# Designs tried in a protein design run: designed miniproteins, single chains, continued (6). Part 7

Each design is a single chain, and the fold is of that chain. pLDDT is the mean over its residues in the fold that is shown.

## One batch from the design tools (miniprotein)

Design m20224
Fold by ESMFold2-Fast:
Structure m20224 (fold): chain A 69 residues (1-69)
Amino acid sequence: MKKKLEAEILLSLALMSASIYIQAKDYEGAIEELRKALKELKEKYPEAKEEIEILEEELKRVEKLKKES
């Protein structure tokens, strides 16, 4: 299933990019990257519910880190 693989790749790339921003303590950059990826995932791969949920949870985690910083 090509769309499932594409959704998984998008999720993986978004998580890696966010991790780089977090390491730089740029939580705003990480949040922006995750929000862009989440929007793209919902628009192009709406059936990828698991991938969307993982990305939404990571976004909430990073938003909490920003508030605690």
Scores: mean pLDDT 83

Design m20225
Fold by ESMFold2-Fast:
Structure m20225 (fold): chain A 100 residues (1-100)
Amino acid sequence: AEELLREAEELLERARELIREGKLEEALELIGEALRLIERALEAARDDPELVRRALELARRALELAKEVLRKSETLEQILRAIGLILRAIGLILDAERLL
């Protein structure tokens, strides 16, 4: 779980850089992968409140990055993908909050 959250954090940092560079499609892919790792970490560490809090923090960061991609989106496909990631991040935030 801790290793999955570390990998998710690294992906979210890279996604932030890609958003700044205007590489929205690559950023969407990394945010999606980070959310997958966060979900797996929550499933593995449900009884560890410290890891659940870290997962919550990373899911909130993923939400903010997905919202940033939505604001900068140039195509309908990018808009829809960003909305999908926003909804996934909200779901993980709610799941993590219920475990705390």
Scores: mean pLDDT 88

Design m20226
Fold by ESMFold2-Fast:
Structure m20226 (fold): chain A 69 residues (1-69)
Amino acid sequence: MSEEEIIKEIEKLVKEAKELVKKGEYDRALELLKRAIELAKQISDPTVRNVALKELEEFIKEVEEKKKE
């Protein structure tokens, strides 16, 4: 998979996860975000990879906090 294809797949997973969060399906959203993290680890550019991982980890934290409420 090319870096561009990895980034596009991450964007699709994040979009789907946001819709699942709006529906209260937090466990499914977390599964998609964890898959997005595994894809982000495959990004060759360390700057792009680090930004993607940080954004995904922040979103996972927000979803986990909402699930605990």
Scores: mean pLDDT 83

Design m20227
Fold by ESMFold2-Fast:
Structure m20227 (fold): chain A 99 residues (1-99)
Amino acid sequence: MPSKLEILTAGARRLAGLLQRLRELARGDPEAQAVVDELMALLDEVIRRLSAGDVEGALEKLEEMRERALEALPHATPEQQAVLREMIAVIEETIERVK
């Protein structure tokens, strides 16, 4: 079984890929771009905490990222919603595997 750090690192990499997709879908949409920027800042904080070995701190920021993605769903296009839902699922699965 992978360590908690390995599980969280794999989750963070998957989220980075999904954020790049969301960023492309947010092109020309300032409100969606603001959401992407906020989610990217939260992911950077997750990665920073993981680099410090702070598993609990990384989990807290993943939960914040999930909440922000959920708040964005009603204001997103159908294509953006699909990516946001996939991000939420990745976050929930990652948290479940660690906690």
Scores: mean pLDDT 87

Design m20228
Fold by ESMFold2-Fast:
Formats: sequence, structure tokens, C-alpha cells
Structure m20228 (fold): chain A 68 residues (1-68)
Amino acid sequence: GIVEKLDALLRELSSDPDISASRSGTTTITVSTSLNPQRQIALTLQLIGDYPDLSVSLSGNTITVSAV
């Protein structure tokens, strides 16, 4: 289900030392990155491709991944 998808994504992101990922509620993961803008955009596009059923947005240095 959605929770299992988000838990898998959270585990994947948590393995990267440049990324700080946390669960925000039951349907959302918030990702804070110290990556430069090009890497943030690349990560955002990768997440859109890997999780097409999820809503992915980038605002400043924060990537938000939401399942509805």
C-alpha cells in the first residue's frame, strides 16, 4: 500500500548521507538536502520517474513526496 511505498522510499533516501528524509504524517515524506540546485532537480526528476503514483515537488531546498 501507500505506507509500504513511503517506507521503502524513506529507507532508500536514509541510506544517502547528503539527504535528510523524514515522515510527515501518514502520506508524506519531506526531504531536506544540502545538494546544489542541479542535484536537487536531478533527485526530484528521479523520484518522479521512480514513483509516478506519488506527487513530487521541490520548494527551495526541500523535496516533498506525497501519496494520495
Scores: mean pLDDT 76

Design m20229
Fold by ESMFold2-Fast:
Structure m20229 (fold): chain A 63 residues (1-63)
Amino acid sequence: LVGKIVEMTEDVEGPSGIVLSAKKGDLVLVLKEYPDGMLLAKSLKTGEVGLVGRNLVRVVGDG
């Protein structure tokens, strides 16, 4: 998923600076994948970078 744009399937909110805050339908760029199924992603809407669960996103390709 690194370098791909994925869509949030659920609203997420968590501690700032660690977890990515995003709404369902928001597009995020995957920067890194972790072996535990977490992604480091950048919100295309807000520019925030944070961790998000791979199970909370779906691949949609380029925006």
Scores: mean pLDDT 76

Design m20230
Fold by ESMFold2-Fast:
Structure m20230 (fold): chain A 92 residues (1-92)
Amino acid sequence: KKEEEVQKYLDKLEENRQRATENADRILAALKALGYEKEGQILRDSVLQTLDKLLEEAKKNPEKAKEYTEKAQRITDAVGRLADALERKVAA
């Protein structure tokens, strides 16, 4: 049942992409409030491009889908932590 396992990782990659997009939008909003809109846009674009590439690579190399999902999860978690930190800085 390797096919069912691969599909679970692809679903997780799509979930990570959605969550990272939401958190990257939060980072952009916070950076815009601090006067760094261009830097926020560059970071948002970079995060989305990286996650889209990981999803594409997982589809091309299903045997590595777990590895790509773990990389996407690390990126998504880091983006979430940065969003939380920047929002606290804006609120202060």
Scores: mean pLDDT 85

Design m20231
Fold by ESMFold2-Fast:
Structure m20231 (fold): chain A 75 residues (1-75)
Amino acid sequence: SPFDILTELLSRLNELALKSSPEEAAEIRGIIAEVMRAYREGGLEAALEELRRHAETSKLPEVSELLREAVERLE
């Protein structure tokens, strides 16, 4: 389900943050917070827009890749 894909993504992002520098971890947690806020305020459609935006603008290649994979699986 879309929810399972989103939950898997958040889990993988949190795991990546634990293995990242403090600055990179803060950026990753910021992305997680923004995606979750969008989901609460506008549902799956709003979360997808945030995922696409961060996939394009993130400076961390591994984060961009995880976000793109999730978007492809959701839409």
Scores: mean pLDDT 85

Design m20232
Fold by ESMFold2-Fast:
Structure m20232 (fold): chain A 85 residues (1-85)
Amino acid sequence: SAAEGIASVIQDILGVSDEVYEKIKELLQKKVEEAEALLAEMDAAADQAAATVGEEVGQQLREQGLEQYREMIRQAFQEGLDLAK
């Protein structure tokens, strides 16, 4: 999963214990689930917009959703790094 991948990168970079790794992974799982839920909601809205208004509007919504998803993942990574200290 994305959460496990991020947690593994943090463990590799900072050399955290397995106990701290599990805590980071649990935090990241919640944050990644929130980001994935937002992306899925935005993708559904984009599909509806493409069908009703036009493909260009659908594409713009997909791009906005992906940008928000990436920012949420970046914030989750930073929170994981902060927890590792």
Scores: mean pLDDT 82

Design m20233
Fold by ESMFold2-Fast:
Structure m20233 (fold): chain A 74 residues (1-74)
Amino acid sequence: MEEAREFVEKARQALEKGDYGLAVGYAGKAIDLLPEEQRKVAVEEAQRVAKELGPDSKGIAEGTVRGAEAALEA
């Protein structure tokens, strides 16, 4: 869990710097470390954000990072 939190923090920092590829990479690593039930929360939140922000690189990165954050809180 702590390792997943560290990857989520790195993903958030990458997103804030505009490095969308790195943000997705770190958020994905965080999600992979979580139990299956928490991964489901990540997917559901990412889909919700993608519908709101659109399918561009920024929207995908923000959706993936928010998904990982939601999964950690679940």
Scores: mean pLDDT 77

Design m20234
Fold by ESMFold2-Fast:
Structure m20234 (fold): chain A 55 residues (1-55)
Amino acid sequence: GEEEREFLIKAAKDSAELNGLDGEEVEEKARELLEKNSIEEAKEKIAEYVEKLGG
């Protein structure tokens, strides 16, 4: 639902900021992925994106 979408975006942003990455850039990417994919697919892609940037 919408609450899960909001939670995933915030979690991705917070994770990025904790790893010294641009939280706003990651937030924008997470929003884009959630618009183009199912919540389940977007969750996986967001996690992969943040991990690739953070190492």
Scores: mean pLDDT 78

Design m20235
Fold by ESMFold2-Fast:
Structure m20235 (fold): chain A 60 residues (1-60)
Amino acid sequence: MTPVEKVIELAARMTRATPEEADRLYEEAKKLIDQADISPETKEKLLAVIENARAAARAR
């Protein structure tokens, strides 16, 4: 699984998680993005995806 695929999987898990679980998954995804050998533009897009997923989980 590529880092991008793993981050997307974590974002999907966040949308189904409790707010507390979403916060843990967010930190894991953020670490993966920081460590991934991908463009800054792709990192910015992935950060937006996980931030939206976390916000959605917290809004429930």
Scores: mean pLDDT 81

Design m20236
Fold by ESMFold2-Fast:
Structure m20236 (fold): chain A 52 residues (1-52)
Amino acid sequence: GDADIQTIIDTAVRMGFMDPRVQRAMQEAIERLKAGEISVDEAVEMVRNASN
């Protein structure tokens, strides 16, 4: 739902939204969540790991 998408966006902002890796991970995570392929927790983890 919208709250889950907002959680992913908020995570990306905290990880440094200006990083292109974080931006790409956020876009992919939202797309996969909308497709029902991953949970919100998995989507958040994708974004958190993007700036390694």
Scores: mean pLDDT 80

Design m20237
Fold by ESMFold2-Fast:
Structure m20237 (fold): chain A 57 residues (1-57)
Amino acid sequence: SLLSLGNAAYVLGDYELAEKYYREGTEQGDKDAASNLAKLLREQGKFEEAEEYEKLA
């Protein structure tokens, strides 16, 4: 699953790859991917974009 790939990338510290997989999972309607993307965006200081994805979760 794209969520699992994103989580694996995040644990390895590859935040660019984690964002890619979370975005792809979100595009497929995975609410857990959207939630994890929002958390990653908040960690990057992208609060407004994070709120958009929190609405999808």
Scores: mean pLDDT 84

Design m20238
Fold by ESMFold2-Fast:
Structure m20238 (fold): chain A 82 residues (1-82)
Amino acid sequence: MLEEAAELARKAAELAKRKDPEALELLREAMKKAGLALDEHPEATNKALVLLEEAGRAFEAGDYEKAAKLAEEAARILEEAA
């Protein structure tokens, strides 16, 4: 589940760099997948969820560079925890 969440977060970062609104859908899917691992990896999952939420907010605010960076950081945390 963490590996799937990390993959979705990385794809969201790529779409955010392209200003593609599908980035928001992938961020939501990444959050759902990460949430399923909360009991097994609470510290890493909580950090990633906060970053994914902030990435979505940055995208909606038009800060695509920040959105991509936050999503990439979330993916890194999820990959390291998996």
Scores: mean pLDDT 83

Design m20239
Fold by ESMFold2-Fast:
Structure m20239 (fold): chain A 70 residues (1-70)
Amino acid sequence: LSEEELELAYRAVKAFQEGDLETALELGQQLGKLLGREVRDVEEAERLLAWLAVTSEAALQAMLKAQSEI
């Protein structure tokens, strides 16, 4: 994953943890566009982040950092 993709994953997880679902969806859509995946709603954004957490160690570390700051 690129630095941009990791930053988007980090910010999306923070938005989900803060209950800002509109921002989480926007960030998930931006991340999906970079990865060639369509994200139409909050559930698809959550599924994309979950898939990244299990397939990329760098993404998992970025997401865990986001959770620990909240």
Scores: mean pLDDT 82

Design m20240
Fold by ESMFold2-Fast:
Structure m20240 (fold): chain A 65 residues (1-65)
Amino acid sequence: MEIDLSTTPIEEFIRSFGLPETSPAQLYGKSGPKYDEPIRKLQEALGIPVDGVGDMATVQALLKL
């Protein structure tokens, strides 16, 4: 799988879940029907508690990648 060396792995990771945001900070405070499913899948992939909300734990887990 070809990866654009000019993009960060975190931005590609977020995009792979269908989220329009490209940075972890933009996910903070996001919730609701449009974000619930993508954030849950993201949280499952990170191995953190799954609540479908862009909370600090979700943002910090992304930043640790």
Scores: mean pLDDT 70

Design m20241
Fold by ESMFold2-Fast:
Structure m20241 (fold): chain A 92 residues (1-92)
Amino acid sequence: MMEERARELLEEIERLEREAEEVGEAARRAGAAHPEYAESFEAAVRALRETVEEARRLAESGEKVDEAEELLRTARALIEAVRSAVAALEAE
């Protein structure tokens, strides 16, 4: 039963890892076009990567599934924040 929850979390993490890669690429392109924001985008992408990596580690351990779920919520919020920031710069 606990193993089934961990497997479902790992599948969600794999989807978020793909979204994080796409968002990271968009943020890097935005930072290259707007060098004044490059450091902020690099910091956001690093935080997102570290959050997703920690969520995977906790999910793989099977011991802290609830903490992994909270980190996934944090990762989703970071993805939305970066997407919004990139869209705002592209609209300029």
Scores: mean pLDDT 81

Design m20242
Fold by ESMFold2-Fast:
Structure m20242 (fold): chain A 71 residues (1-71)
Amino acid sequence: SAALNEAYRRRFAEELGRRLGLDPERILEMLRQRKSAREIAEELGVDPARLSREAREIERELLRQYLEETS
């Protein structure tokens, strides 16, 4: 659902912002605009490889939490 997707994006943006020392609201807006990890990295001036590694780790953790909550 749209609400579930928005909650996921917010949690993702908050965690990514915390890890990279970036404004989570800026990340959240870019996610709402469906920007790729590359586009986000370019706009925020971060290493795309680092952003991709952090994003994969966060996605794995959030998916694990979601699966545990729905089991």
Scores: mean pLDDT 78

Design m20243
Fold by ESMFold2-Fast:
Structure m20243 (fold): chain A 62 residues (1-62)
Amino acid sequence: LDELIEEIARRLGISKEKVVESLRAAASTGEVGKRVAIHDISRATGLSEEEIRELLEYMESL
């Protein structure tokens, strides 16, 4: 979890705190908004949509 957040932060050029905040916001937007956010982050970072979806599922549990 933490390693994936760090990798996203590095690839986007933002802090880990901003990544967490953005993911929490995305998780709160509902299914369509969450799907769009997963696609956008995947495209921007080169990480798989599956990895980002798993991360969002964990964030929804917090």
Scores: mean pLDDT 76

Design m20244
Fold by ESMFold2-Fast:
Structure m20244 (fold): chain A 95 residues (1-95)
Amino acid sequence: MEHFEKGLKAFEAGDYESAIEHFEKALEESEDPYSREAGLALFYLGKALFKLGRYKEAIEYLGEALTALHRAGAPREEIEEVRKALREATEAYKK
């Protein structure tokens, strides 16, 4: 998926604002909001928001990513990475 791949490239380059734009477009193009594809886009969107200090929004998107990945039957390892990111965002938001 073009926007998801562009989002990953932007995220790896530290361009979190561009990453967010691309992941939002990837979600708009998703045919199923509970697909593994949508769940991964939500996960990276939440991680990019976390990098920008937008912790409340990061928590919201990471929570949606957990729901989507669980419904899609995603691998346990992917679900645990989202749970780890959600814990980190929650702790940062409290401080």
Scores: mean pLDDT 84

Design m20245
Fold by ESMFold2-Fast:
Structure m20245 (fold): chain A 90 residues (1-90)
Amino acid sequence: MSPEEILAALPRAEELTRELGEKGAKAAEEAGNPEAAKKVRELAERAAELVRRAREALAAGRAEEGLRLLEEADRLAQEAGKIAQEAVAA
């Protein structure tokens, strides 16, 4: 995948990260775990912000910085998903 292809995908990735975070948080709240819901929202918002920063870095030609920010965003999104899954399973 080229940097231009990644750049074209990032606005939707930012939006999806927030949407999935909110769905995960609502599922945790419905499971009776408001603390997990709060953590899921915080992690999803941080991940979305990192996607935005990655888009800015890639657009500025800072490819290595942009890719590192995307890696960190993916890590936070995975943590949010795990917390949501564990909250629903409990």
Scores: mean pLDDT 82

Design m20246
Fold by ESMFold2-Fast:
Structure m20246 (fold): chain A 92 residues (1-92)
Amino acid sequence: GMMTQKGAEEGAKRARERGVEAEAEARGNEAVITLRGADVGQQAGALAGAVDGELEGAETEVRTEGDTTRVTIKGPSEEVAGKGARLAGEAA
């Protein structure tokens, strides 16, 4: 929904401010932030740890396919999913 999308878009924006190409998608209580860059794959564990450590009840999955890293956050609410996506973008 709107809150999840806003959080995901903010996360993507923060990743871009750090020089990482990023895109955001949100549906209900699920946010996906897509990060592009070979170096981002090396940070996948740190990205997962940052979100998991800060958000209780959220399910975080990080997948790297070639030069693309996708962080999927499923929360018990749109607010939690949005916060997770923002944190993932900040950690990139």
Scores: mean pLDDT 73

Design m20247
Fold by ESMFold2-Fast:
Structure m20247 (fold): chain A 86 residues (1-86)
Amino acid sequence: GEIERLRAEADELLKEARELLKKAKEALKEGKEEEAKKLLEKAKELLKKLEELAKKIMSSGDKEAIIEGIAYLLRAIGLEIEIERL
């Protein structure tokens, strides 16, 4: 019950962070540097929340939940690296 809710929340945070990153890249192409910075900051906040949820999934679940939590954590780190390279 609880683990399914944490997964749903993690999926939503991941989706929102990806959408913010896409919008930030579009803003950068249009020369809207300050708008892009605000979008990237929001994406970073969502990725930090995703990392905390990933840790909760790992700590609360069985072996399958641990693997899923690790996968969420790696996805969050990958997006953070992409943001830092912008």
Scores: mean pLDDT 87

Design m20248
Fold by ESMFold2-Fast:
Structure m20248 (fold): chain A 60 residues (1-60)
Amino acid sequence: VDAKELGKKLGEEAKKLAEEYGVEKAQEILNKKYGEFLSKLNADDGNIVSAGIAEGLNEA
């Protein structure tokens, strides 16, 4: 999956988590589940995925 597709999928998960648990808890869950994986992405892919997550949180 390319970084844009991954960002969209993680953004959708972020939105669902924020709607159910609130933004702060959603960020905790995402960091625990994906933080290590995201830290291993190159800067371009990491920025694209992080933007997708932020967009999902803002839509909650």
Scores: mean pLDDT 80

Design m20249
Fold by ESMFold2-Fast:
Structure m20249 (fold): chain A 61 residues (1-61)
Amino acid sequence: AKEYYNKGLELEKKGEPLGAALYFKEALKLDPNFEEAKKALKELAEKYPTPAILKILKEVE
């Protein structure tokens, strides 16, 4: 879980928001109670409200 979360943060810093969202989703798939990953995904969706990222957020709610 933590490895995927860290990779998501790296991708966000590189300007790859969709890649970041996918890694946060995988972190939450491994640990559904990973609040930091859920928060990061919600914040990412607010900054980059694309249909793909919003769909990923809806799937983990």
Scores: mean pLDDT 79

Design m20250
Fold by ESMFold2-Fast:
Structure m20250 (fold): chain A 90 residues (1-90)
Amino acid sequence: SVWEEIFALHERLEALAEEALRSGDPAKMREAMLQGALLLDKVAEHVGKEDYERIHRLLTKASQALQNRDGAALRKYLAEIRALLEELAA
């Protein structure tokens, strides 16, 4: 299903973000950010404008937290995205 694909994209984003945070490698940080963009593109056609804007804002905050090496903020925003996706899938 579309939601199984969306959740798989988010799980991959979480894994890539943790690896980028652990390594501090700019290339891995870029890979995590590209995965976030892929998630955003996938949800764009399946959620309303207001929910799309909410996800986009949370991904922007997560990207900024990752660039700042702020693991607590990164995990908080990724968890908020997961919770929102679970709400939308229900």
Scores: mean pLDDT 89

Design m20251
Fold by ESMFold2-Fast:
Structure m20251 (fold): chain A 101 residues (1-101)
Amino acid sequence: MTIEEEIKKLEEEIKKNPNNVDAYIKLGRAYLQKGDYEKAVEAFEKAIKLDPNNADAYILLGEAYLKMGDVEKAIEAFEKALKIDPNNVYAQRLLEEAKEK
């Protein structure tokens, strides 16, 4: 399956169930792989709006902001992820890396 086919399938899934948090996370990841970072941010923000305690969505949002060069927003996203899951070593490492930029 191409990344374009995956995106289309996920958009159809979201049309059928607009509250599917996992579909928005997968859509954001697909856009990250495609290099469409603005659309990745939109997908992750939608996932966060539906599930504000989803630490993974904040980590992915931060990664998308780093790809866009928005270091300040990336730091805020990683800090939110760590507030939800303080023992997430991956988020801790990403926050440290972002602060060194």
Scores: mean pLDDT 87

Design m20252
Fold by ESMFold2-Fast:
Structure m20252 (fold): chain A 92 residues (1-92)
Amino acid sequence: AEGEATLARVRAWGERSAAENAVLQKKVDEKMEKARKEADALPTREGKIEVYQKAADEVAKEDPRAQPVAGSKLKEEIDRINAEEARAAALA
């Protein structure tokens, strides 16, 4: 049976996809880290979100394959900002 050869091909495909996703994730992380420094200088939540949105759009334009990774990271950063604001309001 060719089961082992088929599993090896599926595994190799998965490993290549993981490596590609890691490269795209690194590009997104580098753009988002730069955006974080810019956002930290802004006084409003809306301004911070706009900086992250712009960074996500820029990385997606530079590499369209990064669009789903950039969108996921953007959502994570927005959720973090919203959670920090909610926590601050709850403690006031």
Scores: mean pLDDT 76

Design m20253
Fold by ESMFold2-Fast:
Structure m20253 (fold): chain A 60 residues (1-60)
Amino acid sequence: MDRLEEQIERYREVLKLLKEQLEKMKKDPSVSPRSIAALETGIKNTEEMIKRLEEIKAKL
């Protein structure tokens, strides 16, 4: 259980960094809309992964 909790915590930290990166990319006119969309997809996938890991932990 502890190892799974540590993984969830690491994904939460990654999610924070991805959201900060997204804000920076939105302010940079050289960044393509495609790159912004890819990062937004990554954020959604990371949020879904955290949710799934928490659900798995609850069922263990």
Scores: mean pLDDT 82

Design m20254
Fold by ESMFold2-Fast:
Structure m20254 (fold): chain A 87 residues (1-87)
Amino acid sequence: SNIEKYYEKLDKAKDGTELNLIMYDYLKSLGLVGEDDTPIEAIDNINKRVPNEEIAKLLEELKKESDFEKIKEIIKKIMEEVEKLTS
């Protein structure tokens, strides 16, 4: 699975912009980006592209988290849920 490549990129990310760009590349690799989607908003747009209750809950947890390493772990969980839904 190509997901391990994105996990490595997430572990090296330094800020929220890099996290969004990594998520955008991941979603683009799955064909889950729209023509009007901005890369810097990719994380916020996941629920629009992959409507799923567990992903929505993880996005709400993400909004409440301030520890950058824990933010990365939540993003990895979101990616795992996307992977499960896209096969």
Scores: mean pLDDT 82

Design m20255
Fold by ESMFold2-Fast:
Structure m20255 (fold): chain A 55 residues (1-55)
Amino acid sequence: SEDLRALAASLRHSIAALRDFLARYGDQLSPEELATLRREIARLEAELARVEAEL
């Protein structure tokens, strides 16, 4: 479906943006902030996998 494809594209964009942020600023973040961001990336990747399984 087009809605699921649009959602998958949006999720990929969000994941890429967060990974870029971690690559550029990760050394300036606390361990707690790093853990929170990595958890959010993992959550988005799990949602993307679920959405892609329905395409």
Scores: mean pLDDT 89

Design m20256
Fold by ESMFold2-Fast:
Structure m20256 (fold): chain A 79 residues (1-79)
Amino acid sequence: MKKENAETIRKQTEDYLSMIIDSLRQAGHEETAAEIEKLREETVKKLEEAAELGDFDKAYKIAQEAIAEARRLATEAMK
């Protein structure tokens, strides 16, 4: 795997999670925004480790799971 591909997954995932965090904060859902911020930090670390190992499949799975979890948390908060 090329490092550029893993970095692209990391950047896109980080940007997506940041967008959700900003939207939740603007809507007054500070608690959920803080939870997703922690998820973003943990996910970035895992994606960097997967990139070091050259494991694109693992990186993709980590990104998918983080995005799904963030969407679930945001949806529950906005009910």
Scores: mean pLDDT 81

Design m20257
Fold by ESMFold2-Fast:
Structure m20257 (fold): chain A 50 residues (1-50)
Amino acid sequence: KRFTLIEVAVARTALKRGVSLREIAESMNTSVATVRRALREGERPDFEGA
C-alpha cells in the first residue's frame, strides 16, 4: 500500500511532537513498518514517481 504525501506529513508532524510510531500507525490504520518506511522515503521531495 502506497503512503500518500499527506500521510507522510502527518506522521512526521506527530513524530516531532513525540508521538510513537505505533500510535501513528494505529491512527493511520497501517503497520509500524509502513510508517517507518514512508518516513525514510519522505526525505526526498515528492517527485510524483516512486
Scores: mean pLDDT 69

Design m20258
Fold by ESMFold2-Fast:
Structure m20258 (fold): chain A 67 residues (1-67)
Amino acid sequence: MDEEAIAELLVKETGLSREQALKAVDIGKQLGIHTSIEELAEQLVKETGLSREQARKAAEILHRVGL
């Protein structure tokens, strides 16, 4: 699946900016498929400054699409 398409989905579903969404996709790819939703959300908070709620939503979407 195209990284830009996943980022666009994140923008629509979570209200992230395009830049934040692209960074979230990049982080998801770096951590890989074995990362739990909670671990991914925690890393998103640290790397992007997202709220815990926004990070959790983003992590759920990334996990759903296989990142």
Scores: mean pLDDT 78

Design m20259
Fold by ESMFold2-Fast:
Structure m20259 (fold): chain A 57 residues (1-57)
Amino acid sequence: EEEERKRKEELAEEYLRKSKELNAKGKELGKTGSPVEAAAAYLEGAGYTAEALRILS
């Protein structure tokens, strides 16, 4: 029970961290003039956020 909850929290935290890093990368790519790559990074980041929320269910 506690172990399962901790596992879910750890996975969600890892996915949220990846989402944050991808959003930061997207922001940098947009600033550098790579809008297509920035959009791809934002979409991937959104996917990780959705997965984190799903894990926390």
Scores: mean pLDDT 79

Design m20260
Fold by ESMFold2-Fast:
Structure m20260 (fold): chain A 66 residues (1-66)
Amino acid sequence: MTERELEIQRKVAAMAAEIAAATEPTAERRHALQVAVNRLVREAIEKELDDAAVEALLAELKAAIT
């Protein structure tokens, strides 16, 4: 993986872990969160998104699952 891909994955994983710790989600919600995380990482890499765009997507992810 590129260094940028690793950076995006770390940021997304940290946000996902924070949400999961705060909400104690069901297995279905955990699966939905994992799918959303994977889609966000893929989109950020494919579109070569900058940090501001990645943070905006993370905010959308948090809003969508809380």
Scores: mean pLDDT 71

